# Ledger of designs, part 104: designed miniproteins, single chains, continued (4)

Each design is a single chain, and the fold is of that chain. pLDDT is the mean over its residues in the fold that is shown.

## One batch from the design tools (miniprotein)

Design m15588
Fold by ESMFold2-Fast:
Structure m15588 (fold): chain A 70 residues (1-70)
Amino acid sequence: PVTEAEKLAIEHVKKLSPEERKELAKVFGIIKGLSEEETEELAEKVANDVEFAIELMKEHLIHMGIMEAP
């Protein structure tokens, strides 16, 4: 179920190191079609702010259909 998958994804992000969160941000940058510079800025934000990283993951799960893509 979406709720369970969402919970697991959020818990996964909470357990990531700052470096691992940077790698996650790079994936999101590619998905959004961001430039390399914009992707690096996003990576710095998620490395410094775990709550921002959680909100970013939650927003992407909802909007990109990562958990519910048919």
Scores: mean pLDDT 71

Design m15589
Fold by ESMFold2-Fast:
Structure m15589 (fold): chain A 65 residues (1-65)
Amino acid sequence: AAQAAADAARKGALGGTDARGAAASGGMNFEDYGGPEAGRAAYLGGLKGKDAASSAELAQKAALE
């Protein structure tokens, strides 16, 4: 779902931007964002949003691929 992708992208961006452990660790978990479909969708969201989120979502895309 696109909404799950946007949420996951925001969490990824927060983790990257806020280099404090708590946010970063939560921002990369597919299960927390609705599973592998959300991970792939988050990759697409990152391309439109933030470079910090983009790197996290590229990793999610790589995990799905």
Scores: mean pLDDT 50

Design m15590
Fold by ESMFold2-Fast:
Structure m15590 (fold): chain A 97 residues (1-97)
Amino acid sequence: EEVDRALRELGEKILDKLDAMGLPESARQAVREKLEALLAHDREVLNRILNALSGRDKPITSDEELLEALRDALDFLDNSVKSGTELNRILAARRAA
């Protein structure tokens, strides 16, 4: 259940980042399908995403390793999305002035 929560949070962070990039609906739909596979505990999709985000070279073999990798990936995505959102907010305020 902790894994399910972390996977859901990761999926939401990825979707938020994609929305910020302004991708077309068809591309967002394709990513949503991949996130559904991640939520279904598809270990191949999960390992691919986590390796891309955390630089891991090996598959995750234990739930403890999985939770640690998910926490690292969530922190990385949270910092990336937060920084982008803050910058956009500041720029919008400056343009409105």
Scores: mean pLDDT 57

Design m15591
Fold by ESMFold2-Fast:
Structure m15591 (fold): chain A 79 residues (1-79)
Amino acid sequence: AVSYLGPVSFRKISPHTFELTLAEPITQPLSSLQVEYGSPGKPLEIGTIVSVQGRRLLVQTPSSITDDTIPLVKVTTLP
């Protein structure tokens, strides 16, 4: 099964790093989480999750991020 976690805030830390804050604490294993990001009208890219701390995800990106970056957090549950 696949579900999505809605971020409540997005913060750019550096050109290749951002922090997401979710509405609820992250209890899922890191291996079940995927962060996608992109700008309006562009395809989504996959970011690398570097840490999880309660409600906060720190993500590193291969592409430079901008203020119009849209993050999406995906959870995959394997049966």
Scores: mean pLDDT 73

Design m15592
Fold by ESMFold2-Fast:
Structure m15592 (fold): chain A 63 residues (1-63)
Amino acid sequence: EYEKLKEKATEILRRSQELGDEEAEFLALTAILLIDNGASLTVVKKLIERAQELVDEKEEALK
């Protein structure tokens, strides 16, 4: 599960950098760091979900 979460966080990180969303970038980087340190899956999932929301909102705003 950590491997899939890391892949997702990495994709969100890439997307946030393309969009210039610094908050989403920070959350995605933090999630990756927490995964590498074996942190709680619940906390990691929450960070990834929030980062995804921010990226989605930014993409919608750029329509």
Scores: mean pLDDT 80

Design m15593
Fold by ESMFold2-Fast:
Structure m15593 (fold): chain A 69 residues (1-69)
Amino acid sequence: SSLLEQLLSQVDEMIKKMEGKSREEIIKAVQKFVTDIEEENPDLPEEVRGQVHLHLSERTQELLKKLDS
């Protein structure tokens, strides 16, 4: 859906802004992003929520791995 596409895009934008940040800053930004999405979309379908959280998890793990290299 367009909502899913918008939320996935917001994840990618947030991750890009977190490049070069510390692990602590990245984790805090991810936690805030989850809180903000839940507050802005209280009626978000479970299937959309699941896909957004999966994408966020995958992108966050990729970013954190770059810190270890």
Scores: mean pLDDT 83

Design m15594
Fold by ESMFold2-Fast:
Structure m15594 (fold): chain A 98 residues (1-98)
Amino acid sequence: MVRKARELSEEEKEKAKKAFEKAIETTKEELEEQLKSGKITLEEALEKVEKQIEIEKEYKEAAEKNKENPSSQFALEMFEKAIKALEEIKKELEEKLK
């Protein structure tokens, strides 16, 4: 979607934060269900999380390059939170593999 560069409203920021929290919770629940059902191995779960971390890092890099966008700082904060949450999930999975 092509938009004129503008700062996100507080409503848009809050909606984005809620969507993020919901997405992280859904990701954890889906991984736990897949592991419990045997649909995915611990190694496959790690690969999925690592791939998602790479994607989030690419989005963060793109946001850093788009410094003229007033919303870039908020986007960077959201991507950093996503990366941190995914790295926490990865750490828990790695500890289970030992």
Scores: mean pLDDT 75

Design m15595
Fold by ESMFold2-Fast:
Structure m15595 (fold): chain A 57 residues (1-57)
Amino acid sequence: AMEEAEKYAQKSVEAARAGNRQEALDNLLKAIKLAGIDHPVVQKAIEEVSEIIARLD
């Protein structure tokens, strides 16, 4: 089941919104490790986290 990968992807986006770059990247890497980079949920999280981080500075 991909439930854990989805959970980590969600946490990565939430951490990015909170301004916590290290926590966002840590959770994103865990999602990638569990589901793989080609998974739709992971791809969406990468896009969202990247967009948020790019606008933080």
Scores: mean pLDDT 80

Design m15596
Fold by ESMFold2-Fast:
Structure m15596 (fold): chain A 95 residues (1-95)
Amino acid sequence: SKEEEERNLANLEKVDPLLAQALRAIEEKDKEKFKELFKKMDFHRQTELAVYALRKGFFSLEQLKDWIENIESLTPLEKAAILRTLDAEEERLKK
C-alpha cells in the first residue's frame, strides 16, 4: 500500500537519507531530482537505484542504458556492471 511505502521511506530516511530522497523522487515521478541525487551517491547505491527505477517502470531499460552510458563520472567498468545488473533484472521481470 502507499501508506506502507511512505512508512518504509520514512524509516529508510533515518539511516540513508540520500537513498530515501531518490526513492521518493521515483514515487513523485521527478526524473531530474532522481538524476541529481544519483550522481551524489556511491556505486553500490547507484546500482540499487537503477534496478529499482527499472522495476517501478520509472525508466525503460533503453532509457536507463542510454543515461548510464552518458554519465562521465562513472568508469567503463562501473557502467558495464550497472548495465549487466539491469539486464539481469529485465530478464527476471519477464519470467
Scores: mean pLDDT 82

Design m15597
Fold by ESMFold2-Fast:
Structure m15597 (fold): chain A 73 residues (1-73)
Amino acid sequence: SPELEAFRALLTETVNALRGDPSLTAAQIARVKEIARAYARLLIEQHPADAAAIQAALDAFLAELDRLRAERE
């Protein structure tokens, strides 16, 4: 769906922006994870047919943020 494609694009752009930020802290990464979870929950409620794909995209995004956090510890 266009909404799922837009969500995936937003997550990709967010990861790229965070990777490019030398001032990024573990606390900021944790905050972005919480915002992403909240947004995914809202998107699933509005587009339940895409729920599994939205959850998979969120899980991949959260794993990537955890890798980025580990690199900056």
Scores: mean pLDDT 87

Design m15598
Fold by ESMFold2-Fast:
Structure m15598 (fold): chain A 75 residues (1-75)
Amino acid sequence: TLLDSGQQLHQLGQDTKNQSDTIYNNGTNMLNTHPNDINVQQTSNQMLQQAQDGYQVSQHAYQSSQQLFQQYQQQ
């Protein structure tokens, strides 16, 4: 159903955001503890980029979920 699909997309959005938050926090913590280490800077920058990509996926999933919930309410 539209409701079931909306709930699944909402859950995907939450899971993806939580994973992205974890990656973001780990990346920023690495930079804060080793600010002058080039290897840490490189790894952290990659993690921050992965987190940003994950936030985009999460946002898209939430928007799609809301659209499905709206369609369900019209039925």
Scores: mean pLDDT 84

Design m15599
Fold by ESMFold2-Fast:
Structure m15599 (fold): chain A 75 residues (1-75)
Amino acid sequence: MVTLTATLQLSPETAANLQANRDEVTEKVRQAAEDKGASAEVTLDGDTVTIRVTAPSLEQAKAAVLAVAKVILDE
């Protein structure tokens, strides 16, 4: 298994929207990671988001990080 961690700095508006829709975003993140054959955890600390993904290969982990980041940024 491979674990990748990525950190995103969000606008205050995006961070507030993420906080307000935490349950929905968590489900979308889970689905996006699973679609890439990975699992993902997302942590929000102020305007900083930490994405941790675990996958069988580095290529799958990279794809999952990008998919999860897209979900977060589309909010």
Scores: mean pLDDT 80

Design m15600
Fold by ESMFold2-Fast:
Structure m15600 (fold): chain A 81 residues (1-81)
Amino acid sequence: MPSELELVEEALELVEEAIRNKEPLEKLLKRIQELADKHPENEILQALLDALQFESKHVSGEEAKRALLRALKEILEELKK
């Protein structure tokens, strides 16, 4: 079973790929949703999905991806302590 750290790292990788490939926010949201659906007990993934879904309605896709990338990096630093 992947650890919480490993799942957050996978989510970060998905966001970084979406930024590099200029993918639409809806595609990233679907990928994060699929990851969260496989791990419903992971509160960080559920919170990220909720945040991304909220952002998709209120800000530009590029700003939402950048905000999510920053949030994931902060979460990873906390989990490494």
Scores: mean pLDDT 76

Design m15601
Fold by ESMFold2-Fast:
Structure m15601 (fold): chain A 85 residues (1-85)
Amino acid sequence: MSFEEKVAEVKERAERLRGKVSKEEVEKKIKELEEIIKKYPNAYLPYLDLAEYYYILGDDKKAEEVIKKAKEILEKYPNPEALPA
C-alpha cells in the first residue's frame, strides 16, 4: 500500500468517525500519540494516526501539516522490508 493510499484511508476513517466521538476522547488520543511520537520520532505511522484525529476534530490544516511530517519521516527512515501489521 502506498503512502497516498494510507492517507486516503486516514481521511475515510476520520469522515466515518466525525461527530461520533467526543472532543475529549479525541484530545486524549492526540496526547497519547504525541507521547508515542516522542518515544519513536522516526516512526511515520503514529503521525498518520495523529492526522486522523485532527481530521475528526475538523482541523484539516493541522492534519495536512502532520501528513506532510509523516511523509518527511518516511523519506528519511524508509524500511524497505516493512510489512503492514
Scores: mean pLDDT 78

Design m15602
Fold by ESMFold2-Fast:
Structure m15602 (fold): chain A 87 residues (1-87)
Amino acid sequence: MKAVESLIENTEKFIKEKPSEREAQLLAGVIEVVRAVLRTTGSISDEMAKLLDELAKAVERMDFKAAKETIERIKKMLEKEKEKKLK
């Protein structure tokens, strides 16, 4: 979970700095690699993996509005998982 939280924080910071197309494509690639590793190791749900794929695609397209909306959806899913652990 900390890995996803760190990825989201770094992605938000990177988007604020208005990256070049090449930098955005590199970040999208990093997100996809992290998603693949975390899914393969069973560290994330299929729903979280789908959201990370949507985030990578939004970043690759430089659709930072869609990327921010996907980040908010990821944050809500992380919050829901924290609530389940408190029960």
Scores: mean pLDDT 79

Design m15603
Fold by ESMFold2-Fast:
Structure m15603 (fold): chain A 82 residues (1-82)
Amino acid sequence: SKTVTFTADDVDSALTQAYLYVVESKAKAAEITVEAPDEELAAQARRGLAGMKAALEKEGIKTTYSVRLAPGPVRVTVTLYD
């Protein structure tokens, strides 16, 4: 497995970087974890991840995700599986 963490000023930017990384990897499965400093950003991440999961699964990539609260910037951690 290969793990990478993305940080960005906003949720959408971090999720866009994660999405491109997963698609370019051509992995069979991806696990995506988002850490957000507040419930508003966590809710935004859940909405973005739901759309991302649907898009990635159409590309044949089995996707799971979770969101948790943590202090600091928005962090998106991706673990890829062959």
Scores: mean pLDDT 86

Design m15604
Fold by ESMFold2-Fast:
Structure m15604 (fold): chain A 88 residues (1-88)
Amino acid sequence: KVLPTPEVLKKKERLELALEMGEEMAPLGDLAATVAAMAMLLLSEEVPVEEARRRARELAREAAEDPERGRRLEERLAKELGEIAKKI
């Protein structure tokens, strides 16, 4: 069922998805795990879960392969999450 502001349930579901992605990508390192979790948390709000998982995995692998790019991704994702948290 769709609610106008189901933020408590949506936040819990998104956090669970983010934690799952972080755990999945943790073997690639802390940066990859963090990027995967943050990307999943953001993308699962806007796109289907399967698409969000695919994108989160791609970004995590990029972070593991190129730590400089990974740090920029982490910073950008953290900023976007901060904006969402501020608005909510």
Scores: mean pLDDT 75

Design m15605
Fold by ESMFold2-Fast:
Structure m15605 (fold): chain A 55 residues (1-55)
Amino acid sequence: STEEARARFVARLGELLRDPARRPAALEAMGIYRRLDEVSELEGARAALDYLEAV
């Protein structure tokens, strides 16, 4: 669901923001989320989470 995807993305983003080395990846994921969220919040959350899981 959209709520579950968003919750997983936010949790993962929070973990990465605790590590200075991972902060650039967290900021890029936020950019992906913002761009796609305008069309579909679910797709934005999924794409951003997929990016964070890949880096």
Scores: mean pLDDT 75

Design m15606
Fold by ESMFold2-Fast:
Structure m15606 (fold): chain A 84 residues (1-84)
Amino acid sequence: MTQTKTVTLTLTVDGVEVKVTITVTKSEDEVVVELKVDSDDPELAEAAVKLAAEALTKAYEAQGYELVEEERTKTSAVLRFRKK
């Protein structure tokens, strides 16, 4: 029972719109969230990745998950969550 969903969000960082593509793969015990940011400005991209990763971590922790693995680059992040 594995479900994959991709959504695109627009974040505003310092008054600039940044597109973030979020891919969520859910199973019974784990959720893997992949973030990709579309921006030519490396500082803007890095800020957007950090904001999106923090917001998603809080959202999944509120649902009873814990963050067990995090990998970040300036333009992407992979977050792995496990049910408590």
Scores: mean pLDDT 81

Design m15607
Fold by ESMFold2-Fast:
Structure m15607 (fold): chain A 65 residues (1-65)
Amino acid sequence: MLEGILRGLEIASELLKGKDLSTKAKMRVLAEGADLGERIEDREELEKEVRRYVEEVIKEEEAEK
């Protein structure tokens, strides 16, 4: 459980590196990463799902402009 949460946070943090997103959007991605990490044990699937969520958040932020 805790290991999964930390892995999800690490992956989310790495994927957010260099992204120009609002603080609220970044916090949302980190929270979802932690939640996904708790639910998904497979590292490759976890990375895929976190990346998909980051892409969706980026598209939402861009669509608001």
Scores: mean pLDDT 79

Design m15608
Fold by ESMFold2-Fast:
Parts: C-alpha cells; sequence; structure tokens
Structure m15608 (fold): chain A 76 residues (1-76)
C-alpha cells in the first residue's frame, strides 16, 4: 500500500540519519586523537577517518538508491 511504502521511506531516511550521526561522531573522535597524538598516530587516525567516511558514503549511497526507488513507486 501507499502507507506501507511511505513508512518504508521513513525507515530508510531514519537509517540514513543514524549513519550520518555515527560517522560524524566517529570522525570527531578520530580528529581529537590526531590532535593529541604523534605524527604517526595522526596519520593512522586520518586513515581510520577516511575509511569511516568511505564506508558511511557507501551505506548512504545504497540507502539513497532504495529511497529513490520507493519514491518513484509513490509517483506511479
Amino acid sequence: SVDDLKKHIEDLQEEAEKTKQEAEEATKELNARAQAGTPEEAAQAQQQKDDTLQNAKASLDSLKALIQHAEEALKL
């Protein structure tokens, strides 16, 4: 039903919000570690930050594709 599809979109949007929040908090922690550490620790923290953002982007891109597909179904 249309209501089920709308709920599905809401659930996907909520998952995307959580993914963004988790990535933002993780990168804040890694930035703090980089500032407090040695140059080697800063490089490691930067790599972990890059990996975290890349993984979050992949998850968000997947969620965006699902949301767009569901939104297109609503327009039919």
Scores: mean pLDDT 85

Design m15609
Fold by ESMFold2-Fast:
Structure m15609 (fold): chain A 65 residues (1-65)
Amino acid sequence: MMKQIELDMAEALLTMASGKPVERRKVDGRLVFTVEVDTEELAKRVEKIGKRISEITGAEVEVKM
């Protein structure tokens, strides 16, 4: 389910969890959120949150270090 409000909430949640800007892009009709973090601890936290967001919204979440 990809309602605009759910996508905006997902981006806000990822931003709060990472403390970093979140990029939103489209790949093959799928919405992808990308966030870059500087520590393994943050990467694990954001990946866990991202998995939940993917389950709820159908959007993909990419975490880079």
Scores: mean pLDDT 78

Design m15610
Fold by ESMFold2-Fast:
Structure m15610 (fold): chain A 95 residues (1-95)
Amino acid sequence: SQAILQQAKAQLQQLLEQLQQKLDAYVKQAQENPSQLDQIKQQAESEMVRFMVQVNDIMLQLSEHLPRDKVMELLQETVKQLTAIAQKYYEQLKA
């Protein structure tokens, strides 16, 4: 149903916002501790992997209630938003 899809979109948006906040904190930590850049990058990348695991769990649950094409559309939209967040993170580390 449309209601299930809207709820899932809201949950994914909240997870994306939480990831953005964590990555912003890692950028600040890297700027304050340049010698730890490689370790901080590994921690940030682990958070992005964890986010993808959470996304996969949501998509698996949705597959019980929604057609596959709708689940895949939501996954693709979420991956696109994650890619934009990751690109911003890497650009901020270069600044």
Scores: mean pLDDT 86

Design m15611
Fold by ESMFold2-Fast:
Structure m15611 (fold): chain A 96 residues (1-96)
Amino acid sequence: MESAPPEELARAAEELLEKAREAAEKGDFSKAASYATAAMLLAELTGDDEVKARTLERVAEIERILATKSDEEEKKKLLEQAERLLERAKKLRERA
């Protein structure tokens, strides 16, 4: 019995989200995006709508942090993306 259970995938996603947040706080857009994308992929693999919703909410938070370090045009795009992610997360929680 050697396999990664869904709880382990969820934990790995949370770890990646924390790394993405730290990268975002340092203004490292490339690392923040890479870690956030990996976390979203792991959350999808769990098949759990609550895990997916939590992950989208945290990615939106990361995008808002990046927005504070961006020019006005980039900031607007990041904030719009964050709002869309939060809307998706809300719908997932309502479905779950």
Scores: mean pLDDT 83

Design m15612
Fold by ESMFold2-Fast:
Structure m15612 (fold): chain A 85 residues (1-85)
Amino acid sequence: SLIDQFSAEMLKAAKEVTDPEVLSALEAAIQRLVLTAKLDGNIDAAAQAFIDKIEQMQQEGKISEQTAQTMVDAIQSFVNAYKQS
């Protein structure tokens, strides 16, 4: 499914993170967005909160700019595809 494909892509990107605290936080955020989608909740608000968190982690040097951009692009693609379904 679209949700399963998104989750797999995000978890793959997150595994490049070597800090276990940062990795755990990213995995929790992925699960929250996926749960919001499954429950037909406010996907725009959940996605924006996740993007904001990723951008903050990148600014703090916790993840690379490349990893942050990959994750943001994946979130935006997922939200756009979800809304068109």
Scores: mean pLDDT 83

Design m15613
Fold by ESMFold2-Fast:
Structure m15613 (fold): chain A 100 residues (1-100)
Amino acid sequence: SSMEEELRRLLLEALARANEARKAGDEETAQVMLEVAIALQELIELMKKGKEIPKEKFEEIKRLTREALRAADAGDVAALRRAADELKEVVLEIYKEIQE
């Protein structure tokens, strides 16, 4: 789906920033970007299992991921951690809303 394709693109962007941060010796940015990548991968796996992500939550996921990517590019670790923590909260809400 287009939603899964968008999540895969964001996942690759997060992995690219994690790799760049690791090469620069910025272990904190690398770790937080990997946490963002893991959250996106979990959502992709839910979609592969036929679970639907609510459109409103998906838009929030995209917004928070883009905020994290911008913060990483700017070297703003505090903004990156805030965006990543909010992203994890939205992912937890999606898990709670999903029916088996």
Scores: mean pLDDT 87

Design m15614
Fold by ESMFold2-Fast:
Structure m15614 (fold): chain A 61 residues (1-61)
Amino acid sequence: SLEEILAALSKVLSPEQLAVVREALELERQGRLDEANRLLGRHLSSAQIAAVFDVLGAVLG
């Protein structure tokens, strides 16, 4: 669930970065993948983006 994703990421992301992840997931639900990817790239490091995808795979897989 979204709450499990955010809880796992709260260990490695700031509250501001968690808000960015929530917004990016909403953009993804709307099919706006390019906007979601740009938003993540502007606010998260490559390592933090990798952590987001690892958590998504673990929670949703």
Scores: mean pLDDT 81

Design m15615
Fold by ESMFold2-Fast:
Structure m15615 (fold): chain A 77 residues (1-77)
Amino acid sequence: SREDYANSDEFNLEISLILPELIAHMQERGIPLEELNEAIDYAIEEIKKKFKEGKINSKEELVETGKEAVDKFLEEK
């Protein structure tokens, strides 16, 4: 199921492969170094949530959702 896959090592590996792109986006958006771990954790949880909701069906959507999560993290502060 999507719920089981979202909590799998396979999905965690897929997220880890796009983390460099998300970190670059965080740096471009001016997230301070002391907040990077918080922003990463936030983005991972939002990605897992959106995947469970059926909103991530490709690598492109995975990256887009991660970047949107970073932007949302900034807006909620």
Scores: mean pLDDT 84

Design m15616
Fold by ESMFold2-Fast:
Structure m15616 (fold): chain A 93 residues (1-93)
Amino acid sequence: SREEVLQEVTRLLLEILNIIRTEGTASDEEIAELQALMAATVAQMRTLSPAEAAALWQQTMAQIMSKFGSKLSDAAKARIQELSARILEALAA
């Protein structure tokens, strides 16, 4: 169902948030802002078509990588990219 898809997306977003938190480069305030951005993105996805939700996620991912990417290890970036691909797969289902 659409709700099951959005629950899976939310779970994958929490994994991305935990990777960024674990790298230790973000303040508590930056983590809270990221969590709010992720929650807002999921809320918008509820009102969007699958294609529009995928486009929104790609834009959100670009914003996340723009802010945090330079401070993430290559391994962390690779894990986040894999999780992002799984979000796109879930949204297409």
Scores: mean pLDDT 88

Design m15617
Fold by ESMFold2-Fast:
Structure m15617 (fold): chain A 58 residues (1-58)
Amino acid sequence: SMEEKRKKLLEESRAEVDRWVDAYAAELGLTPEQRAWLRASARRSFEKQIEEDIKKEE
């Protein structure tokens, strides 16, 4: 179903974004506050993109 597909893509995207943010923050020496903002921003952006991609496909 579309709902199952959306849930799976969001879960996979969240895991990948979290790994990317943690690695990037560590390399740049970001503060905990900067890391939190980056994570929230990245997650929101990726979630929006996935939702739009799913709508275009269906």
Scores: mean pLDDT 78

Design m15618
Fold by ESMFold2-Fast:
Structure m15618 (fold): chain A 95 residues (1-95)
Amino acid sequence: SNLEKVRELLEKIKEKARKELPPRVYQTFEVALDLVFKLFAPGLTEDSDVKEEVIRIVKVASEIALGMLYAEGLPQEDIDALKEFTEKIIKEIEK
């Protein structure tokens, strides 16, 4: 199903985030991804574009995570790491 394909791509993204991002940044991003996926899942149909839905989830989750990290007072380097990571992932999905 398209729901399972979206979930599989998000799990691959979480694995990459765990390797590339600082632990606090990764944990915040993972929580945001899981939240956004749960909110969007009921709207996914067999006619949904899997890549477009994953990109949408990543973009929304990134904005939520960035807001949380900013509120926690994390260094700009950690904020920039998440921004760079999400831009890279979106470009990879577009291929």
Scores: mean pLDDT 86

Design m15619
Fold by ESMFold2-Fast:
Structure m15619 (fold): chain A 78 residues (1-78)
Amino acid sequence: VPGATPEQFEADVLLALALIEATIAKNYVEKHIKDPKKREEELKRIDEMLDRIETAAQAGNLEEVRKLIEELREYIKK
């Protein structure tokens, strides 16, 4: 597989985890937020957070990727 350096492998794993967490967060929003406007705003926020994670991963900033994944997890816990 092209790009199979240790750093690239870790980035790929973290991106997969981010997608799973984003999916969980979106399902949580759809289930628990009844207001359509608020729901749309929260879904957009999750998408923006996922974009930030992808950007950090592409830059090789795995520390930032891990931090953003934790922020995504904390987001749905409150």
Scores: mean pLDDT 78

Design m15620
Fold by ESMFold2-Fast:
Structure m15620 (fold): chain A 78 residues (1-78)
Amino acid sequence: SETVGLIVRKGSLASLAITKIEQTPGGLVVHLEHSTAQPGGVFLEKPVTVTKLSQALSIFGIELPEPELERLAKEINS
């Protein structure tokens, strides 16, 4: 199964920023920054659902509206 890594860093922006997308031999890695974020990382199996993404981001102190979760999930699953 393909996986995606999310790496979360504390940023200065009140909105979620995708700062880097890396393709690795182990799969896609998406680097995220947010002002409320607890730094950390998680790996999710593809396809990533809005529910899985919401749960993962909540662990890092990030809460997003559904339209932003849907856009991020589509980006990851592409």
Scores: mean pLDDT 81

Design m15621
Fold by ESMFold2-Fast:
Structure m15621 (fold): chain A 106 residues (1-106)
Amino acid sequence: SEELREKVIELLRKIASGLAEVFQDEIEKHPERKEEIEERYRKFSALVAEMVRAVRNGDREAALKALDELIKFVEEYKKESTDPEVQARLDEIIEMLKEAKELLEK
């Protein structure tokens, strides 16, 4: 449904905004890691763009595949993080991604 697609896209906007803030905060705290963090952000942005395209095209299989890749990406980021504040923020993002998956599976 169109309403369901709009709700998923709204969640993806919140996810993208929230993670962009995490990346910006990490760059400010660790400017020596800027290149590494910017590469991670570029990869995340590409995955979000693929997800948005799949959702807009009504390609449910492509959307679910891209979403599973996004969940894995954020989970791997959390495992590599040693900052409990960053880990907590990434957990909130994982929960929003799982909500988007449940909406697409309906």
Scores: mean pLDDT 83

Design m15622
Fold by ESMFold2-Fast:
Structure m15622 (fold): chain A 98 residues (1-98)
Amino acid sequence: DKEKEEEEKLLEEQKEKVMEALFNSVDKDGDGYVSLEEFRELMEASFPVVYSTIKSEEELEELFKSYDKDGDGRLSYEEVKKAMEELEAKQREMLAKL
């Protein structure tokens, strides 16, 4: 469906703008990366339901490491974008079960 593909592209461009604004708000150092501490703040603010299921710092670190493909202890913009999409989907599923 060509119209659906065009709508999805516009939605993707809007999501990219929102994601960039969120990334910039979390990336307080302006270095283009998100630390574990900044990721925690993002989780608490944007995904409180998902965050409430995290019982320990080790669980948060494990989740963070699952998105940290480089293993450098910080997330790039692309890694944060992917994490945000997966966390949004997970939170929607959890909210639907409430």
Scores: mean pLDDT 72

Design m15623
Fold by ESMFold2-Fast:
Structure m15623 (fold): chain A 68 residues (1-68)
Amino acid sequence: STATRLAAIHDLAKALGISEETARRILDELLAGADVEALAREISERTGVSEEYARRLLEKARAALLGS
């Protein structure tokens, strides 16, 4: 749902310390079939968080979007 997507964007942005616009682009790539490991590495390089932390956040966001 739209509400679930907005919540996922907000949660990802807050957890990574990035803008909601950047989080939306990341989630759009994830939903378009981007590799989670590759996205986690890119996020880690950009934000300084660990790849494992970024991967967990991406998996959580994907699960929320697919589970709604």
Scores: mean pLDDT 83

